# Designs tried in a protein design run: designed miniproteins, single chains, continued (4). Part 15

Each design is a single chain, and the fold is of that chain. pLDDT is the mean over its residues in the fold that is shown.

## One batch from the design tools (miniprotein)

Design m12490
Fold by ESMFold2-Fast:
Structure m12490 (fold): chain A 64 residues (1-64)
Amino acid sequence: PPPGRPPTPEQKAILEEFMKEVGEKRETLSDEELAELEKRTGLSKGQILGWRGLYLADLKEKES
């Protein structure tokens, strides 16, 4: 998809798999991890970090 669009279901699946395996345990993602996710999804680093922030907020919501 073009830059600035929300993640596709395929991109979201890749991001969620990463988060479930290692990403949820990270305080921040490394430049190498961000570059890998960019290559796999086609999303920018900013889009990945923005989506991750929303994902972590959703996880925190599940505590309540």
Scores: mean pLDDT 73

Design m12491
Fold by ESMFold2-Fast:
Structure m12491 (fold): chain A 90 residues (1-90)
Amino acid sequence: SLRARIDELIQAEYDRISAEWAALTAEVGAEEALAIARKRVEEIRAQVERLRQTALEQNSVTEQLALVEELADARIAAILGPPEAALAAA
C-alpha cells in the first residue's frame, strides 16, 4: 500500500539521520552534539510552523501537511536520539 511505502521511507530517513548524528556525536562529544541538535530541531520546528500557516491560508493540503509533520517528528527523534543516549551513558 502507499501508506506502507511511506512508512518504509520515513524509517529509512530516520535510520540515515540517526547514523549521521551518531557519527557527529562520536566526533564532537555528547554535550556539543546535543547543542547542535537542539539548534537544528528549532530550525525544523520553525519550517513546519511556516508550512502549517501556509496550509491554513490556502484551505488545502491537510494530508500533505500531516505527512510533513510525521517526517519532521521522525527527523527530530533521529537528531536528538544519539547525543541524548551518549549523554545518558556518560
Scores: mean pLDDT 85

Design m12492
Fold by ESMFold2-Fast:
Structure m12492 (fold): chain A 62 residues (1-62)
Amino acid sequence: SEAGERAAELLRAGRLDEAAEEVVAAFRKSGADDVADHIRRLMAAARSDEEKRALLERVLGV
């Protein structure tokens, strides 16, 4: 998907919070608001950029 490609590009560029927003927006657009809210909470609770990256890699399947 275009949203997935944008999120992956942002992740490669180290723009973790922007990548997360693309992922969250895509899930909300598809009606998966619970999943979007869960991802947003996990990102907010992450204690390091390494933890944020691992979360996004898991969600994107990279």
Scores: mean pLDDT 83

Design m12493
Fold by ESMFold2-Fast:
Structure m12493 (fold): chain A 70 residues (1-70)
Amino acid sequence: SAEDLIRKAEEFLEKAKKSTDPEEQKKYAIQALKYSVEAYREATRAGDVELAQRALDLGIEASKLLKKID
């Protein structure tokens, strides 16, 4: 479900933020982005505007984190 995908995105984003290894941070941030995109697609198909916005916000945060990791 979209809710399960949101939980996975949040979990990976937290792992990325807590990781001290740049390669691990990048790997977790990429996973967070992937799950946020899938959650956004499922929420949009279901017409769940609030859940779609939550997924979009997570994807933006993951993308910003990836941009800071060189």
Scores: mean pLDDT 86

Design m12494
Fold by ESMFold2-Fast:
Structure m12494 (fold): chain A 82 residues (1-82)
Amino acid sequence: MSEEVRKQIAEDVREFSGLAMETIAKLAGYEKDAEAMREVGIRMSDLEEKGVSKEDIYREAVAALEKAGAHQDLIDTFRSLL
């Protein structure tokens, strides 16, 4: 994906919002992954509320996206936040 899109995803991911993640996937052209991104965002928000470290939250997000068969560019973007 483009560097600008990657930066936008990285910024919005830091908010841990299912709606934000779903919207980013759709706007970036990964509409097929929008539901997976929404679910990952909800899961990340829950883990943050439970006091899980940011690093572990991003690892869980990567694992969930890989399990869902999400686009490699999205997976690599989350890995870049580790």
Scores: mean pLDDT 73

Design m12495
Fold by ESMFold2-Fast:
Structure m12495 (fold): chain A 75 residues (1-75)
Amino acid sequence: MEALRARAEAHPDTEEGVQALLALAQRLVQQRDYGSAADVLDRLSDSLDSLGKHQLAQQARQAADYLRQKAAEAA
């Protein structure tokens, strides 16, 4: 059977999907996997935009850019 996480990532246009993506991003930041965390935040931004939360989507995109800079510093 398909995993709940995979479905939440594939169809994050719900509040539960947004929460799942946020939890994944937080976990990746804790592991200092900033590149993967930035990718997850881009997906979160797209989901927030789909839900009409454009201001939060912009904030998520800015956070993704910040984490990409941290990933470059870690390289």
Scores: mean pLDDT 73

Design m12496
Fold by ESMFold2-Fast:
Structure m12496 (fold): chain A 77 residues (1-77)
Amino acid sequence: TSKTVSDMLRQVSVRAGRDIPGEQGQQIQDLANQASTYAEQGNMDEASKLANQGSQLAEQAGDTGTSESLKTISDSL
């Protein structure tokens, strides 16, 4: 459901802020939270786009776990 996807994205946002320091972690948190909000609204296309963008930033930050989580969520939408 949109609520389940939204909750998953919010969990990833919290992890990104904890595990990735500084402005890069904040940007990934913001993208995951925005994706969560779009998912809550049923806008899966925008949620997928933002989750994929967050995945790319997490990969650049060296957090493969966060990157894979966001990519998996994006690909499932």
Scores: mean pLDDT 82

Design m12497
Fold by ESMFold2-Fast:
Structure m12497 (fold): chain A 84 residues (1-84)
Amino acid sequence: SEIERLEKKLEDAKKQLEDAKKQIPVLKKEVEELEKRFDPSNREHVTRLVGAKLRLIGAETNVEYLERQIELLEKKLEELKKES
């Protein structure tokens, strides 16, 4: 059933979103800790801070992507249930 397939995809996407959201506060804390100790004359500090900020941006983008996918799956599932 297409409905069952979409429900499974929706469940999997929601689990991925929960896991992704849990990573955000960890990455934010890493950025904050690096910013507090930041020395712009230290190349390692610059590299670590830039790397941490890029990881945070990537994680936030992934959360937005998953939220969008969930929205699309929910709309498609509602349409199919109306046709049944």
Scores: mean pLDDT 86

Design m12498
Fold by ESMFold2-Fast:
Structure m12498 (fold): chain A 61 residues (1-61)
Amino acid sequence: MSKEEEIKKKLEMLRKAYEEITAQTQADVAAGGPETAARGQKILDSLEKALKKFEEEYKKL
């Protein structure tokens, strides 16, 4: 498998993990109230930044 193909597969897996974690965090936030909402949002923001950084790396290949 080529290096580009491996990076593409890894990025796809990261996107799926992000979506799954987002759905789980959203459910936890809904159950936990406003303090849990604030913590969940910070986690989601961190994950979004990480995903964007990987996307930028892939585009530069």
Scores: mean pLDDT 73

Design m12499
Fold by ESMFold2-Fast:
Structure m12499 (fold): chain A 66 residues (1-66)
Amino acid sequence: SAAERDGRAGAEAALRSGSPAAGAAGAWQTYVSSGKNPEARAAALAAAGAKDAEAAAQHTLRSGQA
C-alpha cells in the first residue's frame, strides 16, 4: 500500500542518516496519517530494521508518542 511504502521510505532515509529512532518516528507518523492502518503499522516495524529502531518502533506504536 501507499502508506506501507511511505513509512518504509521514511524509516530507510532516517537509517541512512544514522538515526534509527528518527526512522521509527517517521514510520509512526505515516501510520498515524494513514488512519492507523495495520499495513502501515507492519511497515513501521519492518522499516525500522535495526535493533534499536525496532525497539523504538514498538515503543512508539504502544505509547503513541513520536
Scores: mean pLDDT 58

Design m12500
Fold by ESMFold2-Fast:
Structure m12500 (fold): chain A 92 residues (1-92)
Amino acid sequence: SMRDELIAGLESLRATLEEMRAKSTDPADRAVLDATIAAIDALIAELRAGADPQTVARRAIELLEEAAAKSRDPGVRTVLLVARADLERMLA
């Protein structure tokens, strides 16, 4: 289902961002990563509680775009923008 695919995608993204956070030495980048991971956790919890997957996917797209704009690390920006593009493809 779209919900199961979205949960799996967000969990995979979360794991990648946690690895990036562990390797980050910039406090500003760590703060953006921490906030983004927490927001993804909230979206996963909402999906598991029965929230509409299309609505959550649209919120995730906006979240990832904002996080990418705030990120200074090109690697973090690339991961967030790729995840955003994957979510846009799910909604197409």
Scores: mean pLDDT 90

Design m12501
Fold by ESMFold2-Fast:
Structure m12501 (fold): chain A 118 residues (1-118)
Amino acid sequence: MEEELERLLEKIAEKTGVPLEKLRQWYEDIKKNGILETLKKYYSPKMTLAELRAIAAVVALYVYFEKPELSKGVTVELAIEKAGYFPYLIALPFLDILPEEAVATAMLILSGLPVKPA
């Protein structure tokens, strides 16, 4: 794992209280199975706000490191317009540690899930 990726995962763990090892597992599952399949596996009504924030940040990290083309020109304003204000409130704590375009793209991905949490 790249040193910068590990540093950012540690910052997410610090901000959310979610264990670093769980964040690494989610990141590796996204790399292997894709974002939507990983979210189907882990996203549930039983997720805490901290876990929801943590998985959103992990998606933003994946977009930033592995799929930066997906975030090109995506702004927080566009994400709020399309996804609503609630994903913005979830993602807000990470705007100081992650690039805006990656965070905004994660907001859109999470709000655009083809199936609702079960």
Scores: mean pLDDT 77

Design m12502
Fold by ESMFold2-Fast:
Structure m12502 (fold): chain A 87 residues (1-87)
Amino acid sequence: VEEVAQELLEKLEKEIKENNITKEELLKAMREKFPKMKTSLEMQLALLLELARFLEEVLKNHELAELLRKGVEEEARERGIDVSHFE
């Protein structure tokens, strides 16, 4: 499932790059949470959730944001990772 998280990250990085969406802002926000992450997979899932939030709030793309949140939560559930604490 690291492959799924990696694929989602690559698609999101491409989307951000093509639309000039909050890449620097996302990196800044992630730095605040990274020291609190326990695993690389948790960090990847947290990054995807943060990207979904930025897509909704900055790009106003609710559909893409919901798709990403759903995918992340489904992946986390399958791997037994609780992402609720990433708030």
Scores: mean pLDDT 61

Design m12503
Fold by ESMFold2-Fast:
Structure m12503 (fold): chain A 70 residues (1-70)
Amino acid sequence: MDELSAFQLEAGKKLQELMEKWGIPSEKALENPEIRALVQHIMDLLSQMKKGEITPEEALAGVDAELAKL
């Protein structure tokens, strides 16, 4: 549970920093296709962590890899 909460907080911070860097307000976040794709990817990684398919470190690396493509 703590690991999932830590992942959600860290992924949320990375997403917020990207949105601020791009000048996207929260109400417009899901209208941006790159932000929508990143949110979907974060949710998929969270689901994989909940199933025990990946570690928290692998999940965060997955978020960083997706951010590096943007």
Scores: mean pLDDT 80

Design m12504
Fold by ESMFold2-Fast:
Structure m12504 (fold): chain A 69 residues (1-69)
Amino acid sequence: MSPVQIEVARRELAELREEILANEALTPEQKERMLALLDEALRLFEQGRVDEAVALVREAKEILEEAKR
């Protein structure tokens, strides 16, 4: 994975982390679990395991969408 792609991933994950922390519909436990998923996703991006990293980011986004109901 190129350095530019890793920096883009870091920026997108940082933005999603801020959205998660600002979301009042999420419990502290849900926020902690979702942040752990984003941290693991960043680690996988840095290893070039892009498909696995994208799956974890998608899982975190699905938790966000469910919390909006």
Scores: mean pLDDT 78

Design m12505
Fold by ESMFold2-Fast:
Structure m12505 (fold): chain A 79 residues (1-79)
Amino acid sequence: NAQAELDRVLEALRTLGEAIRSAKNDEQLVEKLIELAESDDPELRAIAYALLTFIARSSKDPELRKLAEEGLKRVEERE
């Protein structure tokens, strides 16, 4: 089942890559990551959640940190 697991991860990474490429700015990228963290795909949710957590903790832009923190809270409240 390793191939099926890899294929799902690669599909999630392709979806994430498309979201990154289509974002007009960093704020929209964070908004897209929040949407992906709320999606039906568990691999995509996990990757998006991890990236939001990294942004919330590590971004030099305080507005991006706040947006990521608010997004994480929203995702957790829906779960």
Scores: mean pLDDT 79

Design m12506
Fold by ESMFold2-Fast:
Structure m12506 (fold): chain A 67 residues (1-67)
Amino acid sequence: SMDDILEEARKELEAELKKTPKSREAFLDVIARVMRRLAEKLREAGASTEEIQQAALDLANYAFELY
């Protein structure tokens, strides 16, 4: 489901950030990679543009909570 894809993206983001140096560039690079993968998986699953946008906002909010 879309929720399962988003939850997996959150886990990937958290794991990647734990291994990443505390720099803005590295942080933004991780977010960009995870967001791209999330969008691709959601499109393959048949998600609408609105659902992809909402998932991207959810992931972005989670990333800033971890920052």
Scores: mean pLDDT 83

Design m12507
Fold by ESMFold2-Fast:
Structure m12507 (fold): chain A 63 residues (1-63)
Amino acid sequence: DAEAEAYLKQAAEAAKAGDDKKAREYGRLSAIYGGGSQGTIETAANAKTGEDGAAAGAVGAGS
C-alpha cells in the first residue's frame, strides 16, 4: 500500500527529528491504510523508538 508506506516514511522522519507527535500520527495513518497490519504497526513503533524519541538502544536508559 503506497499510502501506508508513505506514512511509515513520514513517521520515521518525524521520529528521527524527535517529533513524537508527528511520528505517532503518521504511524497511526500507516496502520489504517495498511489495514492494521502488524508489519506497518511494528515499523511505526520502531520509527518512534523511545517515548521521547530517544535513540533506538537507549529507551529509558540514556535519556
Scores: mean pLDDT 62

Design m12508
Fold by ESMFold2-Fast:
Structure m12508 (fold): chain A 114 residues (1-114)
Amino acid sequence: SEVEEAKAKLRETVTQLGLKVRFLKWSLENDPNASEEEKKLVEEIEKHLQRFEEAFLNEDYDTAIKHLEELLKKVQELKAKYPNSKLINDIYQLTQEALETLKRYVELKKKEEA
């Protein structure tokens, strides 16, 4: 079904996003030139991703959407500092795709359960 396809795509996108966020965190922890503000920003990104996953598992889709929107905002701040970073641009694109796929999944699920 389109609902199951959207859910599968969301899970794949979020898995890729989580791997890249963990790599970004590891990279900053091992960079002696990384600022404390950048480290805090990545910690906030990881926190919003975790809160999104918890909300999605509990079928609290409004909260899940809010955490992905906050995640996107924090990634935009990081992208503004490093506009040519492939990793940060990949995280930005995956976050946008996850948010759009989640919104589509929620709309499709409401139509199927009507």
Scores: mean pLDDT 87

Design m12509
Fold by ESMFold2-Fast:
Structure m12509 (fold): chain A 80 residues (1-80)
Amino acid sequence: VEQQVQEFVDAVSELAAKMTDPQKARELLQAAGEAVRAARRHPDNPEVVEHIKRMLEAAKNGDPDGVIQAAREAVRAAEA
């Protein structure tokens, strides 16, 4: 979990730095932060790990909307 979380944090930080919309960048960083906290609280939840991998792929593809959506799904899975 921690390795996947660190890879995701690095990828989302790089994506946010390339964004020109400050409101969207703020939304991205907030959603990512909430998902990271949820993942660290529930490291044994396989759904959370799958969502982190999905978020990482979206970040690598330069898709901030995909990251935000996957991050919100990860938080919901952790809260269930």
Scores: mean pLDDT 76

Design m12510
Fold by ESMFold2-Fast:
Structure m12510 (fold): chain A 82 residues (1-82)
Amino acid sequence: MVEVLSSDSTSAVVRVNGIELRVDVSGLLTVVSDAKTGELIGVVLSGTLVGADEEMLKKYGLSEEEIASAASAGLDATRSKR
């Protein structure tokens, strides 16, 4: 489950599996990072294509599906902030 904690027009903070992630939206690219450290975890292109570092996924205990869910929830939250 993904919980949206905060959002603005270009970014959101979401919680996935107890981890707070920052979702930054730039055109077709959505960037997912650790909300506390700013460390890059993954990117989502065109809303469905996930590029994630396997070491980062292992470090945070996240799956590609969880990154895609975080990106989707964050993108939707940024759209609602307008």
Scores: mean pLDDT 76

Design m12511
Fold by ESMFold2-Fast:
Structure m12511 (fold): chain A 100 residues (1-100)
Amino acid sequence: MEILKEFKKLWEEFLKKVQELLEKAKDNPKVQKSIREAFELFKEYAAKVAEEIEKSKDKKEQEKLLKELKEVSEKILKIMEEAVKNKEEIDMEKIKELIK
């Protein structure tokens, strides 16, 4: 199991999708700002998950943490996509609930 390589790939894919969403929202500065704020919250969460993966010696726990990170990343991307589509600021409360 190459868990740290899988984490890096997930992070790089997330960064690419966020950059694409920022480009789509370039005509709406408020939406761009809320996407950047949601990204920063997820970045802090992902850093904590990475630390837990590195500290864990149990492969099952590492796989569970990575799966949870992936599920949270997909939900955050969907919230960002809806904000871009609707031209509305992200509700940061929803992001905070996902990263508890």
Scores: mean pLDDT 85

Design m12512
Fold by ESMFold2-Fast:
Structure m12512 (fold): chain A 63 residues (1-63)
Amino acid sequence: EREKDIERLSELAGVSKATASKILSGKMPQEKKAEIMTRLAKEDPEKFREVVKILKERNPVPG
């Protein structure tokens, strides 16, 4: 469910629900998204994996 995924991603990545929604919809600037994901991967690789899983479930884009 979109709302549940937005909330989960917001908590895992430490971003606002609006930012999480933009990441899930692919409307986030690639540069900004990469920055958030890189920071998360360094700070908490486990949370990073969960975020990647959510993104793959919503958009089946490999890599």
Scores: mean pLDDT 75

Design m12513
Fold by ESMFold2-Fast:
Structure m12513 (fold): chain A 85 residues (1-85)
Amino acid sequence: MMSREELEEAARQILRDAEILEQNREEVEELKNKYLTPLERQLGDFQRQVSLELARMILDGGASPEEIRKRLEEAKAQAQAWLAA
């Protein structure tokens, strides 16, 4: 199991990676449009959104393991609904 320190470092890395992607937004969007299907873009964008939300919950508020689990289960249900369509 990841330690809290490892989890917080992973959360900080997610925030750093998101900033780099935002700084290169035009190039990233061109690559997504060239290589990804609409569904792959939707799933990838949603995964990044959930990762950022969880990273902020971990760093900002001391979210409980139950709150993190609930958010992950909600995200999983949403992704499965899109894949089943």
Scores: mean pLDDT 77

Design m12514
Fold by ESMFold2-Fast:
Structure m12514 (fold): chain A 86 residues (1-86)
Amino acid sequence: MKTVLVISGEEDPELAQYALDTATAYLEAQGYRVVGRLVGSDAEKAKEAARKAIEEEGVDAILASDDPAVMEAAKEVAEEYGVKLV
């Protein structure tokens, strides 16, 4: 089973949770294990959450939100650990 980290950069917590729940349901229906993290538009929280998830949860791929700061943070960590960015 492959594990996907979903990082939401949405600042509205209700929209962020809805988006995460939707992505989680879709990915789990495809046979993936999902780890979700809500970080708002905070790039440093995104980096910390991604590193911790890779180290503790065995993440195989990262799916980051359309927030540019969060996407760049996720890309940097993905490159650092050799993990796939979706």
Scores: mean pLDDT 81

Design m12515
Fold by ESMFold2-Fast:
Formats: C-alpha cells, sequence, structure tokens
Structure m12515 (fold): chain A 72 residues (1-72)
C-alpha cells in the first residue's frame, strides 16, 4: 500500500517532467498510461482500490523513467 503523500509526490514529479515535453510527446505518454490502465481494469474487473492504486503507481513510475530517457 502506498501513502497519499507518496502518491501525490510521484504525481507531482510526473507532471513536472511532462511539462518539459512537446505536446506530441505528452499525448503519447498519456495515451500509453491510459491504455495500460484500461487494459488492467478490463482484465481485472474486480480489482480492489489498493490493486488499482498500485497499478497506477507502477504506470507512473514507468512513465517517469521513459520521460527521463527522452530528456537525456
Amino acid sequence: MISDEQYEKLYAELLALMSQLSDEQKQQILQQMQQQMKDFVAQNPNASDDQLRQKAVDIMRQAIAQIKELLA
């Protein structure tokens, strides 16, 4: 389980990194994140709030890593 503070901090980092991307790159990252969440929900319709939150965290961490690679 991740705390609200940790989630907010991770989300803030994601937003700060995304602000450095072009509109096209932002759209690509957002589409990938949305698709991953949709796929998870479709495959796990009875997923708990904790499981959904953990998946969101995993998706955000992957997006942050990808953005850092793009900015390198």
Scores: mean pLDDT 83

Design m12516
Fold by ESMFold2-Fast:
Parts: C-alpha cells; structure tokens; sequence
Structure m12516 (fold): chain A 73 residues (1-73)
C-alpha cells in the first residue's frame, strides 16, 4: 500500500485521496450515496493502477464486495 502510493506520484495520490473521500462521504450521507459513488468511480477509472488501489481500499472501508468487483472489471 505505502510503496504503491509512492509510485502513483503527487497527482495520482491526490486523485486517489479524493476518491477515498467520496467513498467515506457516501457512508456518512446515504441520501447522496449514488452521487458520491459515481464521482469516486470516475476518479478511480482515470488510471488502471489507481482504480485497483481504490477498489481495495473501498473494500476495506465499506466492506462492499459488489463495488470492489465492479471497479475491477
């Protein structure tokens, strides 16, 4: 995880951080969950490696196997 984050560079880490932020926000505000999930997926899809790391982190945070599988497809 830490070594993988260093390989993404500053921009990649920033985008991954935003995606995680949206994921966390979706758990706090269920009424906007779909909107936050969509934004998180958009950011994660911008890079294949970033999408994989985001899917792993979201799987741990939300325990959502469906979201993890969808992001990895």
Amino acid sequence: MMEELRKLGDEGVRKLGLAIGYAVAATVDPSKRDEYIEKAKELADEGEEGATLFAQLVGKEWKEKQLLEELLK
Scores: mean pLDDT 59

Design m12517
Fold by ESMFold2-Fast:
Structure m12517 (fold): chain A 60 residues (1-60)
Amino acid sequence: MEELERKIAFLEKRIEELQKKIDYVKKSNFKGKDNVIKQLQAEIEKLETELEKLRAELES
């Protein structure tokens, strides 16, 4: 269980860092920001999928 908890914490931290980047990009005013946000969101979604799987294992 502790190993799963550590992996979950690691992924949560990585997602938080990506979310901070999205917030920064959203505050910026440039034409390419939507594409950058989409790329960051895709990375977050991949990590969130792994998080959900790990959380399900922890609760089971």
Scores: mean pLDDT 80

Design m12518
Fold by ESMFold2-Fast:
Structure m12518 (fold): chain A 99 residues (1-99)
Amino acid sequence: MEKEEIERLKELTIKHSTPEDQAIILAKSDENLRVQIETGRKLREIGDAEDEILEILKKYPEMNEKEKEEAEKKIKEIVEKVGWNEEAVKKFIERRLKE
């Protein structure tokens, strides 16, 4: 792996993570640099998915039954595509809304 890619991925991961996530990533990087690289790549995919899900959730309270069903289906497709569990998605969104 190129050192430049690793440094950039680490910087982006830390910069766009919550303080709690940053602590976990830093602890993991001391033991498993490979896990940190894989996490960084996954976080790019999750970041895009998170933004899309967040926009849906912001409009969710204003939606009618039909729109809510469509939104739930879309969220499920996004979560499935990135291999991210619904509980993890919910925690990331809740943290962003509180900070």
Scores: mean pLDDT 64

Design m12519
Fold by ESMFold2-Fast:
Structure m12519 (fold): chain A 87 residues (1-87)
Amino acid sequence: KVLKLINELDELVRKGLQAGLSFDELLDRILEFVEKHKEEIEKLSPAEQIRFAIFLHHLVVEAARALGATPEQIAEARKRLLDVLKS
């Protein structure tokens, strides 16, 4: 089931990049996706949750590099991702 979430998130980022979204706009879409799928993520096994978290962080870092995000934007993104995952 984690693969379905990974594939949907990857598609969301791909479409956002094709649409010309800024890093901040793309991050907002990613955070909304995680919030919407919170219950599904919490029902994943611990190993699947770790896999999803690793993929999510990798995806955000790659998007930041592709869109020329500053170190400050990346630090804020990491904080916002942790906050959404904790709630």
Scores: mean pLDDT 82

Design m12520
Fold by ESMFold2-Fast:
Structure m12520 (fold): chain A 98 residues (1-98)
Amino acid sequence: SSAEEVRKLVKEALEKAENMSEKERQELIEKNNLSEEELEARGIFGLVQRRGLKADEADERYEEILEELKNNKKLFNLAATETILFEELAKEEKEKKA
């Protein structure tokens, strides 16, 4: 059930991010006041989740993924937004169980 709950939160985050405009995604990123490193990490995690990559595969492909994100600002903002929304949903679910 834990894995099913995580999959549900990922799906909800992906759907919400896709339904946002580019401006809304940028505003969400700015609101979270992330450093460049924190934003890059969230972009990578979002793209990894979207592509269904395993942790080992993500580690080996880190530089490739980061370069792809840096070359496509729209993809970067989408992936980072997906991760931010997932983090918010995961926090809410944890608070309900506390």
Scores: mean pLDDT 82

Design m12521
Fold by ESMFold2-Fast:
Structure m12521 (fold): chain A 97 residues (1-97)
Amino acid sequence: KVEELIEKAKKYLEELVKVAEEAVPEYAEYFREKGEKILKTLEELSKKDLAKGAGEGIRMLLELTEEAVEKLEDEEAAERVARLGSLAMGYLAKAAS
């Protein structure tokens, strides 16, 4: 159950990065690198440190989502990024509970 929630968070993170890359190609490498760091953080979550690790993952996801939304002039793409970030953070919060 916890592993499935983390996997869903990872999938929404990957979709967020893809949307941001497509909408702002000049920042594509930056978003990809940031996303990869978050992905590694999620993969390294241990059962003992799950609440702390999930909190760190949520913080990093919030930062990435806010940076991507700020760089997006396309309102539809910004809405999609915000939605995907919220979903990823939500699944991490559920995993930590």
Scores: mean pLDDT 82

Design m12522
Fold by ESMFold2-Fast:
Parts: structure tokens; sequence; C-alpha cells
Structure m12522 (fold): chain A 95 residues (1-95)
């Protein structure tokens, strides 16, 4: 079945300046999950990214390091091996 994002959670460790994005997927087959973090004041500015290939129907964790406190846009894109795609976007304020 087509890949879909069914859950996204975002956590931040201010001491490590590390953003952890946990993505839950439905569907079947392999999926490529990409997390992109943009500057909330300038959304054209990519400040971090991470990519993993996982089995659809699983939960995957991606980490982005070196993020200072501030406002960001976090975009999650998933692409299944069947060519299906799904996207989730959220704004976060990191302490």
Amino acid sequence: SAVQITGVSVTYDPEKQTLTVTVTLSGSGKATVTVEVFDGADPSRLVGSATKTVDAGSTVTLTITGLKPGRYIVRVTVTGEDGSTDTFETEVDLP
C-alpha cells in the first residue's frame, strides 16, 4: 500500500543542540524519509537535514545536530518504492 505519515513528534536537547524527529509511517515496502529544517524567519534557508531508508509501517528517528535555539520549520517528506509520497510540516520554537 502507499506510504503515509501517521505521526510526527519533535524533541530538542538544548545542551547538545540536537533536534530529534520521530516519524511513524503506514504502508508497505521500503520508504525514504527526509527531514529538512528551515529558518523560521527565512524559510528559503535550509539549516539542517537528515535522510533514512526504512520499512513502511515502522517508526523511524532522525537527528539533526548543531541547531541553536530559535524558530524553525520542520518538513518531513516520505517517498515509497511504489512512487507514493507524503509530506508533513510544522513550526517549532526551540528553547
Scores: mean pLDDT 84

Design m12523
Fold by ESMFold2-Fast:
Structure m12523 (fold): chain A 92 residues (1-92)
Amino acid sequence: SITISNVTVEQLSPTTVKVSVSASGEGIKKFIFFKRKVGSDKWTYVGSVSGSSGSLTISGLEVGTTYEFRVKAVSEDGSITEGPSVTITMTA
């Protein structure tokens, strides 16, 4: 079975973050990344990375807005493991 062990978010600029993920278990193909504004019910797909760990840089964010990021692990057999979410408030 696959377990997502760490999801972190780091602000790189007023409009950019890096979301990093690590997981344990066999057969991890890729991670898929989603974002939303806190208070919205709509998740937007923002990208994917291959392997058992990685990071994605996400740009075009708004200063003063709080975002939530979610990561899902996709295994080689196509099964999906839901990860925890992380939040960040964008600062200037």
Scores: mean pLDDT 85

Design m12524
Fold by ESMFold2-Fast:
Structure m12524 (fold): chain A 75 residues (1-75)
Amino acid sequence: SLKEKIEEQRKKLEPYIDELAKALVDAGLAQSPEVARELVRGLLEYKDGKLVHRLSGQEAESVDEAVELLKNAKL
């Protein structure tokens, strides 16, 4: 079901959330870790071993690539 798919995606994203949130704050894309975590949850999903940018469908294979995608998307 859609609910199960959303929960599975969230569960797979969780190991990356704190690392991504820190990277976003360090890159100046978020004012706090709390805001950064909400941005990650809203803008990224985890599918088939990759981070995917929800709005563009672009894939990132690492935290650094995901941060670069968000930077280039001009949040």
Scores: mean pLDDT 76

